# Designed miniproteins, single chains, continued (2), part 23

Each design is a single chain, and the fold is of that chain. pLDDT is the mean over its residues in the fold that is shown.

## One batch from the design tools (miniprotein)

Design m4766
Fold by ESMFold2-Fast:
Structure m4766 (fold): chain A 83 residues (1-83)
Amino acid sequence: KKVIPKEEAEKRLPELIEQLKDEDPEVRAKAAAEIGYIAHQYPELAKPAVEPLVEALKDESSEVRINAGLALKELGELAKEYL
């Protein structure tokens, strides 16, 4: 799904940031991917996820690291000061 309503994105973002710390790597990978979709559609809205995504680049799961990297790429210039 390529389009998320802005209100849904605003509500989901804090939940997804918490899910980046979940004990289940599948939950963390899914959270990073969903943050990436939000960042693609609303990069300024997703700015609070930059630091949590940078931490997710150190995750033990390769899937989490890949999804976090893709999400940071969608954030582009907004992530530059953390890269």
Scores: mean pLDDT 80

Design m4767
Fold by ESMFold2-Fast:
Structure m4767 (fold): chain A 93 residues (1-93)
Amino acid sequence: NSQFDQLQQLIDQFEQAAKDNDIDKAEQILQQMRETAQQIPNPEARRILLGAIDQAEQLISMARQNPDLRKQLLQAAVSLLRFALDDAKRVMS
C-alpha cells in the first residue's frame, strides 16, 4: 500500500526531527501524515491513524510548553505513531 509506505517514511522523518529537537519540522511532517492518512480507503485503518496523529499533535503541544520534557514527549509521539501504523496494517490484512 503506497499510503502505508509514505506513512512509514514520514514517521522516519518525524523521528529524525525529534532527535534534532526541530519541533516545527515535526509539526510539518505530522500534517503531511494527516493528509496521507486521509487517503487510506479502509475507514477503520484511517480512523486508527488519524486518532494517533491527533494524540501526537497533543504531545507536540505539550513539548512546546515543557522544554525539559521535549525529547521524551517527541519520542512518545514516535512510538505512538509506529504502533498505530502497525495496528492499521493488521486491520487491512
Scores: mean pLDDT 88

Design m4768
Fold by ESMFold2-Fast:
Formats: C-alpha cells, structure tokens, sequence
Structure m4768 (fold): chain A 56 residues (1-56)
C-alpha cells in the first residue's frame, strides 16, 4: 500500500541520517540513494546527495 511505502521511505531516510551521523558514509549513501529512488528523485538530486555525504 501507499502507506506502507511511505513508512518504508521514512525508515530508510531515518537510518541513512543515523548512519551519516555515525560516520558510516557507505551505508548512508546506500540507504539515502534507495530512499530517493523510491520517492522518484532525479539522478541529479541523487548524485548531489552522494557527493554531499562524501564531502563531509
């Protein structure tokens, strides 16, 4: 259902942020990319987020 997809998206984003705060950049990139893809983000947006995570 749409509600289940929204819950999964929020959980992926929450885990990605947690991974980033803990310095697990590879996990953060994987989780954030998956979340952005599920919400229909552009490749440009995905690449920008990946670059931002790698830059910190």
Amino acid sequence: SAAALEAELEELERRAVRALLEGRKDEAITLMTQALTLKGASQEEIDAVKAAILAV
Scores: mean pLDDT 83

Design m4769
Fold by ESMFold2-Fast:
Structure m4769 (fold): chain A 93 residues (1-93)
Amino acid sequence: DEVVELARRAIEAAREEIKKAKELVENTPELSEEEKEEIKKALEKLEEKVKALERLIEAGASAEELREAMRELQKAAVETGKEIAEVLEKSGI
């Protein structure tokens, strides 16, 4: 089941992005508390998509369901990245 392996790799990649974004927030003194909160909310939405995909794997979901969930996760990751980039641009970073 190559699809399950791909799904697990997608989860790992998304969790690494979340970790790096959290570290960026922690180590960027130019970000206001409001801007940090905006980034945290975007990351929370991405974490929800990661958990949804993990639940599908544990439930033994079909390859088709896993592919659809992976597409949703990838879309959420792109949207989260854009939201973070917008916050950083407004902050002059």
Scores: mean pLDDT 85

Design m4770
Fold by ESMFold2-Fast:
Structure m4770 (fold): chain A 88 residues (1-88)
Amino acid sequence: MSLEEFIKHLEEMKKKLEELAKKGELDENEAKAGIEALDVIEEGVRSGDARAAARRIAEIIEKYFGYVLSEEELAALEAWLARQIAAV
């Protein structure tokens, strides 16, 4: 997958989240958190920094849901992001 194709896919996912929120299928906080997380994933892919991206997503989850990721959850998120970055 090219970087351009991946960014286009993230933009389509943002539109999907906005549509689901408009239909009442997603909570407003879930939609906002999802959109902010997709922006962080785009920045992570452009920079190649999975660790910084994972930390920023953890901050978004805490901000919108009051949930603090465990060290295991943060490591899993970083590993997933590193895989996405490597695939682009």
Scores: mean pLDDT 80

Design m4771
Fold by ESMFold2-Fast:
Structure m4771 (fold): chain A 75 residues (1-75)
Amino acid sequence: MSEEEVGRAAEEAAVGALSGNAALAGRGVQKTGGDPMTAAQAADPVAAGEAVRRGAEAGGHPEIGRKTQAGIRAA
């Protein structure tokens, strides 16, 4: 995936996790190439952040994943 695609997917996952929108969080995680998540896991910001980090790393953009996870933890 391109850096722009991974970035958009990571942002979608972060917005979903922080706003309690499990469907948006899960969709974002899937778009990064992360593992499938249950709605409960996708609603957990920590679990969503970790899944985005792994997906972004697999996509060749680990900086986006680390930055997104750090942002979720800081919020």
Scores: mean pLDDT 70

Design m4772
Fold by ESMFold2-Fast:
Structure m4772 (fold): chain A 72 residues (1-72)
Amino acid sequence: PQAAADRAEHTARLAVEQLKKIAEKEKINGKIGVHHALGVTPDGRALAEGWASVEVKDGKVVKEEYGGRALP
């Protein structure tokens, strides 16, 4: 479970870097983010989830967040 959470967090960190590039290039004003599931059991349940967000004001990144966790 922890390994799946670590992988989700790593993927989320990469997503933050992409969101920063998009926000800076497009000069987005406000919050932009993504949420993703990693690994799927045969029953269709995700093993872990990750999230990433960037907040931009006046074309500058003012906040970054990312994380990951294993799902029960």
Scores: mean pLDDT 73

Design m4773
Fold by ESMFold2-Fast:
Structure m4773 (fold): chain A 94 residues (1-94)
Amino acid sequence: SKEEVEELTKLLLEAIKSILKGDLKKAEEAIKKAKKLLEKSNLPEEVKKQIQEAIKALEEALELAKTKGDSATTEIIGLALRAIGHLIEAELLA
């Protein structure tokens, strides 16, 4: 449902904010919650695929933040923007 996409979007936007603030533990928790919610969701396959791609981009951003920190800021921002693009597509498909 559209409400499920909105909840997933809120969780993943919170993950982005947390990564950018350096709160990596909070980011990891938000991503884990989104993954569990997506697994339990009854969303169309095309919508699930967009949210899965957003989660994948944010998991990559989180790993870069953990391993490279500030030296990876540009790549982390690029991954966050990619995730936002996928979330917009999921909202439009829902």
Scores: mean pLDDT 88

Design m4774
Fold by ESMFold2-Fast:
Structure m4774 (fold): chain A 78 residues (1-78)
Amino acid sequence: MVTLEGEILVPNASVDAVRAAADRAKAELEKQGIKVEVELTPTADGVRVRITVTAPSREQAEQAAIRLSKALLDAAAD
């Protein structure tokens, strides 16, 4: 198992939209055996998201982090 941690700012997004996107991505990834933990902090400029991904390999952890980040940023475009 490999654990990867990161933080992303989702600009001009609502906490509810980011949380919904995070919950959906987490559910999808956990079905693939990837553990995801997400911490949301609202700010004046958007939502700061702290991401922790645990996967069987570093490559899987990196791909999961990329997918999660994309889902969160796509939520800001709505």
Scores: mean pLDDT 81

Design m4775
Fold by ESMFold2-Fast:
Structure m4775 (fold): chain A 68 residues (1-68)
Amino acid sequence: MSEEDELIARIGLYLAKHGWKTVEELAKELGVPKEKAQRAVDRLVARGAITRKKEGDKELYRLADAQA
């Protein structure tokens, strides 16, 4: 498994517990560079695994509800 795939799994689990988070918060909490966290969330959005919203100047991400 690639390091990116491991980070993707960690982000998914973190969002499942904590709800809406910015990329900066994910990077800080998981101890990874912001660019690396951004790439992982972009891939999760592309897969439909997480959803994105903009709230003011913040982009927020949470686990997508596949049954909603």
Scores: mean pLDDT 78

Design m4776
Fold by ESMFold2-Fast:
Structure m4776 (fold): chain A 66 residues (1-66)
Amino acid sequence: SLREEIARAFFLRDVGEKVKITVEGNTVTIESDKKTVTLTFPSREAALRHAENIKRVNPNAEIEVK
């Protein structure tokens, strides 16, 4: 799916050691020491699922839900 392709593309980039994930509405902002990526999803539920998936792969990532 497009969502999986976006997630894969993100992890193909160097995300650094520290990652912060911010969920606001249906938007997920992923901030690292190297890059900031903003992704918009069709629903808030989809955004939250994506943020949780990133957290599972990056256990040291911080999640902030607004």
Scores: mean pLDDT 71

Design m4777
Fold by ESMFold2-Fast:
Structure m4777 (fold): chain A 91 residues (1-91)
Amino acid sequence: SSKEELEKKLKEALENPPELVDAAETVKRATELKKYVEENRDLLSKEEQELIEKALEEAKKKYDDWEKALPALLGIYEAAVEYIEKIKEEK
């Protein structure tokens, strides 16, 4: 199901954050994607919204090192954006 695909991608982003290359660019990108997700939240079910929120909270708790936390947050937002874009392509 679509929910299971989202859950899998969020978990992968949380567990395997990429190496931080540029902190300023990562923060900027994460902020832009966060805004996009918030603007399109009505396309997501309540359960899908809760999965994204849980992944973000888990990233903050799991990674004490901000250099790992920032890429994890970016990855979670990227997974959410890709999922929203897939929903839009079906309409």
Scores: mean pLDDT 82

Design m4778
Fold by ESMFold2-Fast:
Structure m4778 (fold): chain A 97 residues (1-97)
Amino acid sequence: MEEERKKRLEELKKELEEIEKEMKEIVEKLKKEGKPDEKIIEEAWKYFLKKLGMSDEEIEEAIEAAKNKDTEKLRELLLKAFKKKGYSEEELEELAK
């Protein structure tokens, strides 16, 4: 089995877990400040996408796709971001399990 690939996937999992933790902290902070759910979701998504290395333009496009419930477009933008970081579609499919 490919030990190098396994190590790479474990590193990605840790990075995603750290981002998720930071997003939860942002959500809790905004909830305590009395922000509406729509603003909380928008801010959390902007933070996540920026951490993935998306440009401000790509982030705005992803937020718009999320508001329109365009899951296909949102998936394409996320896959593009991960591919820029050097991950394959197969690696991302494995991570989703």
Scores: mean pLDDT 73

Design m4779
Fold by ESMFold2-Fast:
Structure m4779 (fold): chain A 84 residues (1-84)
Amino acid sequence: NPKEQVLELLGQIGGLVLKHQKDPQARAQLLQLISQAIQAVDAGDNEKAIQYLEELRDLVNKVLPPDAASQVNSLIDQAISLLK
């Protein structure tokens, strides 16, 4: 089930954000984008989900350490692939 796999990937991304982001504002922004992506997936709005995941990627590359950003980008790529 692609939807269940995407939701699991979004949960893993959330876990990495909670582990690696210490700034409360950046953390809240990342978690909000993840929440918006989850809501779009639940609604079946794959196009909106992909938009939120690309916004998440842009923010991740600016605010997470390189190793964590690399891991999150890999999970985002997997999620987008499942939504296409």
Scores: mean pLDDT 90

Design m4780
Fold by ESMFold2-Fast:
Structure m4780 (fold): chain A 82 residues (1-82)
Amino acid sequence: DPKLKELAKAAQKLVDLILQTSDDLLQRAFLRFKNGEPLSDELIEEIIEELKLDPEQEAELRELVEKFDELVKLRKEEKENR
């Protein structure tokens, strides 16, 4: 499925960006991922500030978060279908 492959790439890029943050932000992000929770707007803002992302990189990060949330939903739906 090309869509699942694209979403998986987005998830990998998101994780790679989060791995560049402080231990505090990293732990908070991974705890939310472990619990199946989306990243909060506050946490996204803290990542943008810490990594000093420009407006284009901020837009990319926000898109990666949306694609990751979509991946989680699709994988959950596939487990509930035959």
Scores: mean pLDDT 78

Design m4781
Fold by ESMFold2-Fast:
Structure m4781 (fold): chain A 81 residues (1-81)
Amino acid sequence: MSQQQQALDVYSDARDEAENLLREAGVSDGGVKTFRDTSFSGLHNQAVQGNLDAVQQQVAQLLPLVREIAERLKKRKKELE
């Protein structure tokens, strides 16, 4: 129970952070949903199974990538202004 709950919390926090980063960078709700459904669908399955180590490993891979994408989008928008 606690392990599954912890895995779900890690997943939810990572998803919310990624979603907020993409939204702030100007990605549409549809684009955010597509990214979440493609990049986080497998992560959700691992979290539901209580695979905390697998969730942590995948979050450690995905969050830097999302941050990099968001920063690039913000920088491009700044250059156009």
Scores: mean pLDDT 79

Design m4782
Fold by ESMFold2-Fast:
Structure m4782 (fold): chain A 100 residues (1-100)
Amino acid sequence: MELSPEQRQQLLEQSRQLSAQSKEALDKGDTVSATKLWTQSLVLRLTAEGRLDTAKEVKELGEKAAKLAKTNPKEMSKLISEIVGLVIREIGDRIEPQLL
């Protein structure tokens, strides 16, 4: 099922807003909220590009990463790297590097 151009534009706008909120949370030292918002922004971009299976995988990895942010930062970093790799694989030519 393909999204309409209007639906894609709406998802990309929501993604931009979540990315901005993620950076604000990170600036305040809220790594858990920053990780959740960042992951949700990537999920919306993947959904806008029709990559629904990857969007679901990124959502699940991001939820795990957020839970590990305070207890296991090294494992969180591995999950973040996996998310970045998935996003680059699917939409790397269509996403701004500063969003990764």
Scores: mean pLDDT 83

Design m4783
Fold by ESMFold2-Fast:
Structure m4783 (fold): chain A 59 residues (1-59)
Amino acid sequence: MKWTVDKFVYLVSSGEIEVTDEFIDDLIANGTPELKAVFDINGDGKIDDEEKELFKKWL
C-alpha cells in the first residue's frame, strides 16, 4: 500500500492508528519522499530512533 501525506494525516488525526516503530518503519519503506521528509527532523536524510520517539510524542 502506498503511503501518502493525506492518508497518514487522516489516519493519525482520527486516532485509529497507534504510532509504533513498526508503523514508522512501514512509512519509511513505502512512503513518498514528502512523507519521509516529515520524519527527518535534522535534515540528514536518515530517520533514527530519536526522531521516531519525537513523532510518537507529538502525534
Scores: mean pLDDT 65

Design m4784
Fold by ESMFold2-Fast:
Structure m4784 (fold): chain A 70 residues (1-70)
Amino acid sequence: MTREEILAAARELAKPYNGLLTVEQVEELARRFGVDPLLAALYARRLSGRKYVTPEEATEAILRVKEIMK
């Protein structure tokens, strides 16, 4: 699982929504990569400070949670 793979998946998921992701979409993305969905959503929210997150913010959150779960 690479940063590039997660980012590509996040960008595809964000396409219908003007390139942004909801918390629910971050949770779904985290589940796809075997990462805790609630913790990933929490980290993404903290990084963005907004209701919606960018694919880059979602990718960073998932990678951060992967490190913690290790």
Scores: mean pLDDT 77

Design m4785
Fold by ESMFold2-Fast:
Structure m4785 (fold): chain A 74 residues (1-74)
Amino acid sequence: SHMQELMQRMLEEFRRRVEEVLRTTSDPEEAIAEIRRLAQRTAREAQERLSQDDFDEFMRQLARFVGEELERLR
């Protein structure tokens, strides 16, 4: 479906941007702050563009990915 494809594209774009932050930022605190800013921006976009059910699924996947990345930057 269009919404499923949109959700997948948004998650892939978020992952790509997180990878870029991790490659370009040597300071873990700066990386964490930037990842959090990206997640907040991505969540706002998802809320506007996705249906409620797709948004809930998107947020579950986003939260899990962000949590894993932040744990690695301890």
Scores: mean pLDDT 83

Design m4786
Fold by ESMFold2-Fast:
Structure m4786 (fold): chain A 78 residues (1-78)
Amino acid sequence: SAEEIEKKFEEEVKKYLKEKFGLSDEEAEQFIEATKTLPEEELEDYLKKKFGLSKEEAKEFLKWLRELENQLVREYLS
């Protein structure tokens, strides 16, 4: 279901941000809200300005994010 995809997506995103960048639960939640409200191009700037990521780190994270979205869609719609 869409709810299962959303929950798993949010759990994996929080885990990545906490483990790879040392973000808090609150900061990870703020990013998840940003994905719902900001255009894709603004997410790179959000990561750079709010979390101090480099352009390369932000791009690698967003690539991982898209791969996660595609994986979860395949897993739950198969």
Scores: mean pLDDT 80

Design m4787
Fold by ESMFold2-Fast:
Structure m4787 (fold): chain A 96 residues (1-96)
Amino acid sequence: IDEALKEIAENSTPEEVIVYGKYVLIAGEKDGHGEVVKLAKEAIEYAKKNKLLEALKKLYEARKLVAENGPFSQESIDAAYAEVEEEGRKVAEKRE
């Protein structure tokens, strides 16, 4: 797992990890997953400090909790995607 997360971190930008963290945060808040929300917030803070491996480890733990305690509802996923879609477009536009 650490090797896979390192590879993802090497091929990611802080902005991309922040967008994904916000996606998980919004979905977790809508479905009432307090621990997932906490992990997503921690991941966003690590990404802002350019600590992408630590950020991705927090997002992986959030994903494990969702898998163990029930997946996000489709409504929460759709809402989170809609809210971060514009931010994701701006990140893509910044990359040449």
Scores: mean pLDDT 71

Design m4788
Fold by ESMFold2-Fast:
Structure m4788 (fold): chain A 60 residues (1-60)
Amino acid sequence: AATTAEEYYELALQYLSERRIDEAEAWARKAAALDPRVGAFVRGLIAEYKRENPEELAAR
């Protein structure tokens, strides 16, 4: 992996798998800042994850 929007996207997915939605969104914002196309894709994945895992108990 390279230090690019794709790498930040991968980090966002890792945080999603850890149920760390806030951290996943933070990395998605970094990815979007580098590449809006990647940002749009990541936002879609995060929205779907939230739909399937509403209000989970991660780091409250």
Scores: mean pLDDT 72

Design m4789
Fold by ESMFold2-Fast:
Structure m4789 (fold): chain A 70 residues (1-70)
Amino acid sequence: DADAKLFAEIADLLREAGYDPATAERLAQQIVAAARVGPTAALGVARDAGLPADTFQRIHALLRRAAGLP
């Protein structure tokens, strides 16, 4: 399941950034749910969460790849 893989990758990035497991999983779920609407919606959730710049860029790259963007 592509959504399950995206969730796991985002949750791992958030945990690496210092978020606790519960917060990382909650944010990853919100981002993946928004990604089903579109990559712009998912990026909006990530931006509104106030993620560190490096973490945001890594999530941005994952979302672009998941959407089939170059």
Scores: mean pLDDT 82

Design m4790
Fold by ESMFold2-Fast:
Structure m4790 (fold): chain A 79 residues (1-79)
Amino acid sequence: MSLELLLEALDIAAEMERLIRENGSVPQEVLEEAKKRILELAKEIAKLLGLPDSQLAEALEKALEAHREEILAHVEALK
């Protein structure tokens, strides 16, 4: 289900935010690994929704809208 992939992407984003807040920056290697994983998750979400890789932004928007309340609750819990 696309929700689990979205939550994993949010966890990665929250960890990047934590590193920026605590250290003022993210190590380049950590940032590149995070970007790679988020891209992989976005591609899997697009695939689950029957959308091509060229429509990753549309796939993410559609998945976020479908799970809006659950996403907001998860983001609040990460703060």
Scores: mean pLDDT 76

Design m4791
Fold by ESMFold2-Fast:
Structure m4791 (fold): chain A 76 residues (1-76)
Amino acid sequence: SSVDEQIEQLEKEREKLLEQLKKKMEDFRKDYEKMLKENAPKSVIAEFVRRKTTELLLIVGEIAGVDAKISKLKRS
């Protein structure tokens, strides 16, 4: 059905967002460890953490939006 096709497309979108989140979390970890090893100033580390946390939260929000759409279609 067209509903099943819409759900399949949204599930693929969700998988892509999860892979993006996973990659960004790993990049965040590597960059954070590098900053600590190189004795980066506390202010630089704080700004980096703030910026990266914001980026991660945006992707989490996008995943939540896709999950809401899937849930609505499954109830129809």
Scores: mean pLDDT 89

Design m4792
Fold by ESMFold2-Fast:
Structure m4792 (fold): chain A 87 residues (1-87)
Amino acid sequence: ELSPEQLEQLRELEAKALEAAAAGDYAAAAEALRRALEVAGTIPDEALRKLAQAGALAALAKVYAFAGDEEKAAELEARARALRAEA
């Protein structure tokens, strides 16, 4: 049910986030992952949507942890775990 276009957008955004994080640009990495979260939110299948959103939130949590924002990282990780449990 995930369209080829949505899958490609998610993969491109994940690649951009990884590249930015590897360069130490956590702001750019977080921006790419927030866009990925938006694209994931457009997936019609509820289970796939929740899993994709959980993945983006878990990646965002890691970015915030690397940036030193442990409180935000913990909040995002909890949200990712909740969505994964519902899927």
Scores: mean pLDDT 82

Design m4793
Fold by ESMFold2-Fast:
Structure m4793 (fold): chain A 64 residues (1-64)
Amino acid sequence: KQEEVEQKTLEDLAKLFEDSLPEAAKALKDGDYEKFEQLFFEHASLELKLKAQAIVQQHAAELA
C-alpha cells in the first residue's frame, strides 16, 4: 500500500508536468529530484505548483 501510494503520487505528478513542464516530468521519472525542484521552482506556474502540492499532500495523508 505504501509503495503503491508513492508510485501513484509520482505518476500523477509526472502526468501533470508532461503537458506543462516535460523536463521536470523527465527529471522526476529519472529520480533527479534536485533538477526537478529547480525546474519546478523556476518554471512552474503558481496554479501548477498548487496542484502538485495538493497531489503530494493528499497522497501523504493516506500514509499518515
Scores: mean pLDDT 73

Design m4794
Fold by ESMFold2-Fast:
Structure m4794 (fold): chain A 90 residues (1-90)
Amino acid sequence: GLREEAIRRLEELKKEIEETLKEIDAVGDPRLEEDKEKLERALEDIEGTIRLLREGLELSEEEAEQLERVLEGLRKFIEEVRKKVKELEE
């Protein structure tokens, strides 16, 4: 259902954020500190959302569409941060 699909997408995105944070830490560049803080906050929000969904929070169709838009924006942000990391690694 919508809830189970949302949980799977959130768990996938959580792993992508965790890997990106490891890449940031490995580079150790101060220019990535703001991006790191944003990803850490996003990770906390994702973990909270997964917990609520697993505890039985129901999503309306509109809420599911809004969540999809938020997840798409976050995926694009992760891609931009990963690009910055690679440019700094040379």
Scores: mean pLDDT 83

Design m4795
Fold by ESMFold2-Fast:
Structure m4795 (fold): chain A 77 residues (1-77)
Amino acid sequence: SLPDEKLREELSKKFQELYEKLLNGEISKEEFIEEVKKIGKEKNAPMLENIAIITLHNLLGEPIPKEVLEEINKLNE
């Protein structure tokens, strides 16, 4: 498998673990975002901040900001 694909899988797993902690009330929304930012810096993956924002908006039932959606669309191009 490609290095980028493996990194994505590792990030998704860590992100899922943080999501579960957030839903269980083990961490705050602010702590969730900071942990994702930390992982993003360590793995040189700045897109994780946008993924964290999307996850929070989904949990809150709020619309995802258009700017965040546009940045994600650029990653798929």
Scores: mean pLDDT 65

Design m4796
Fold by ESMFold2-Fast:
Structure m4796 (fold): chain A 55 residues (1-55)
Amino acid sequence: GAISVTVSGVSVEDLIKELEKQGELLYEDENKVVFKLKDGTIVELDKKTKILSTY
């Protein structure tokens, strides 16, 4: 199952840069970006809501 967390007070661009430091880009479109972190966790960021989902 996925865990979702809302992040506020940070830009989408800053969130993407932090995820890039911690893993590899798997997918990006106008609505979301998906990264695979070094520990194997898959993270999806919704660009409109800033909700982070982990798998």
Scores: mean pLDDT 76

Design m4797
Fold by ESMFold2-Fast:
Structure m4797 (fold): chain A 77 residues (1-77)
Amino acid sequence: SASIQFITREASAAARAHLSPEEAAALEARIKELADQYRDDPAKFAEAVAALLREHGFEARVVESDGFVFLSIRPAA
């Protein structure tokens, strides 16, 4: 899914920019597990990744537009 690939890249980029290398690697591993689990459900994947990002101090929200699912991600203030 293009949405799953896009969300994975954006979440990984945010993690690498704002978390320690160890935390970023752990988050990326969890995202890969979620991508496999929700392979056919981009909306549930987006919700799960948003929840995971919030556990790591990010502001993360699911955005849906014209059948495309994205995340709005902001670092912790």
Scores: mean pLDDT 84

Design m4798
Fold by ESMFold2-Fast:
Structure m4798 (fold): chain A 86 residues (1-86)
Amino acid sequence: SMAEFRQEAIALVRQGLELVDRTLAELEAGGALTPEMKERLDGARAQLEELLKKAEAGKVTSDDVALVRQITRDVLEFRRNLGLGK
């Protein structure tokens, strides 16, 4: 249903935002956060925040959900390359 799709999209975006915020916090705590890393993660957060706003407005598309999944994968790969956990 459209209501189920919207709720799943919101949950996925929130999971992505939590991952970005956790990654920023871990890098800051470890003294490893460079300006370049911060810019990349801030950019991911901004995109996810706009996607959350779109999902909450009931305007989210399957392409938007695919973009959320891609951003989340990119952050997970970034974390893996830095030796961070899941």
Scores: mean pLDDT 89

Design m4799
Fold by ESMFold2-Fast:
Structure m4799 (fold): chain A 68 residues (1-68)
Amino acid sequence: MIEKEKEELEKRIEEAVQRSVAATRDTFKDLPEEERDAAIADSAAHTRRVGEQKLEERIKKLEEELKK
């Protein structure tokens, strides 16, 4: 069921974003707050973007397979 796949993938994207934020925060813990927050924001945005791209691609492939 496509809807279930989408929900699961969205949850995984959120988990990946949270891990990315935590890892970036830990990596740059000694940086000034402004630089650290910017790095965290960039990392989160990139992880979310990549996740959304993969989700769209997966849904499209599932739709194509169902068409056949």
Scores: mean pLDDT 78

Design m4800
Fold by ESMFold2-Fast:
Structure m4800 (fold): chain A 106 residues (1-106)
Amino acid sequence: SAALEAEKQAIRDRIAAADDALAPRGEELEKRYEEAEKNGDREELLEVYGEAGRLFAEAYGLPVELGERAGRLLAEGREEEALEEVLRGLREAGYDALVARLEAQR
């Protein structure tokens, strides 16, 4: 839909504007994830998921604390609770068409 494409474009523009700050952090998190998974370091995996959630929140213009909570929930296998946190943040930010699309995929 036109509304969904407009929301996607707004997110792409936000990410592009922040790319210089976000891309190196994403690369470092990917490295930390690979090492933690290789070593079975569950505590580090939980921290990496939390920081990945913060990075996601910054990219989408959501509260970083919401992103961290969602990431940690996902790391604990609490996928539905993580999704509800993300959907709430997206609704509050006005991404109504994206929320509708994500709920339709549940």
Scores: mean pLDDT 82

Design m4801
Fold by ESMFold2-Fast:
Structure m4801 (fold): chain A 92 residues (1-92)
Amino acid sequence: MRKPLTVEDVDRLLKKLEEEKKDFLPGSHRALEIVLRVVKRALEEGRYEAFITEYQLEANGKTYTFYDIQVPPELAREIARAVREELGVERT
């Protein structure tokens, strides 16, 4: 279930995030949007490879699908910096 993450995968996740906005804490939605945008740019530039793993859980007669995005440490640091800069998390 692990596969290479593509730009199209990120676009689909960004759309899903916007549709599910109300299910996130106010800061979490914006942070995830920033994360996905940074990952998309890195993939478009060919600077890093990333992977996506799909998990399925059946509970109470419903199937839930979860996605885990695996990025190299260098991209993870770039993501953390972008989140800090755009959200101003350290300020005040």
Scores: mean pLDDT 72

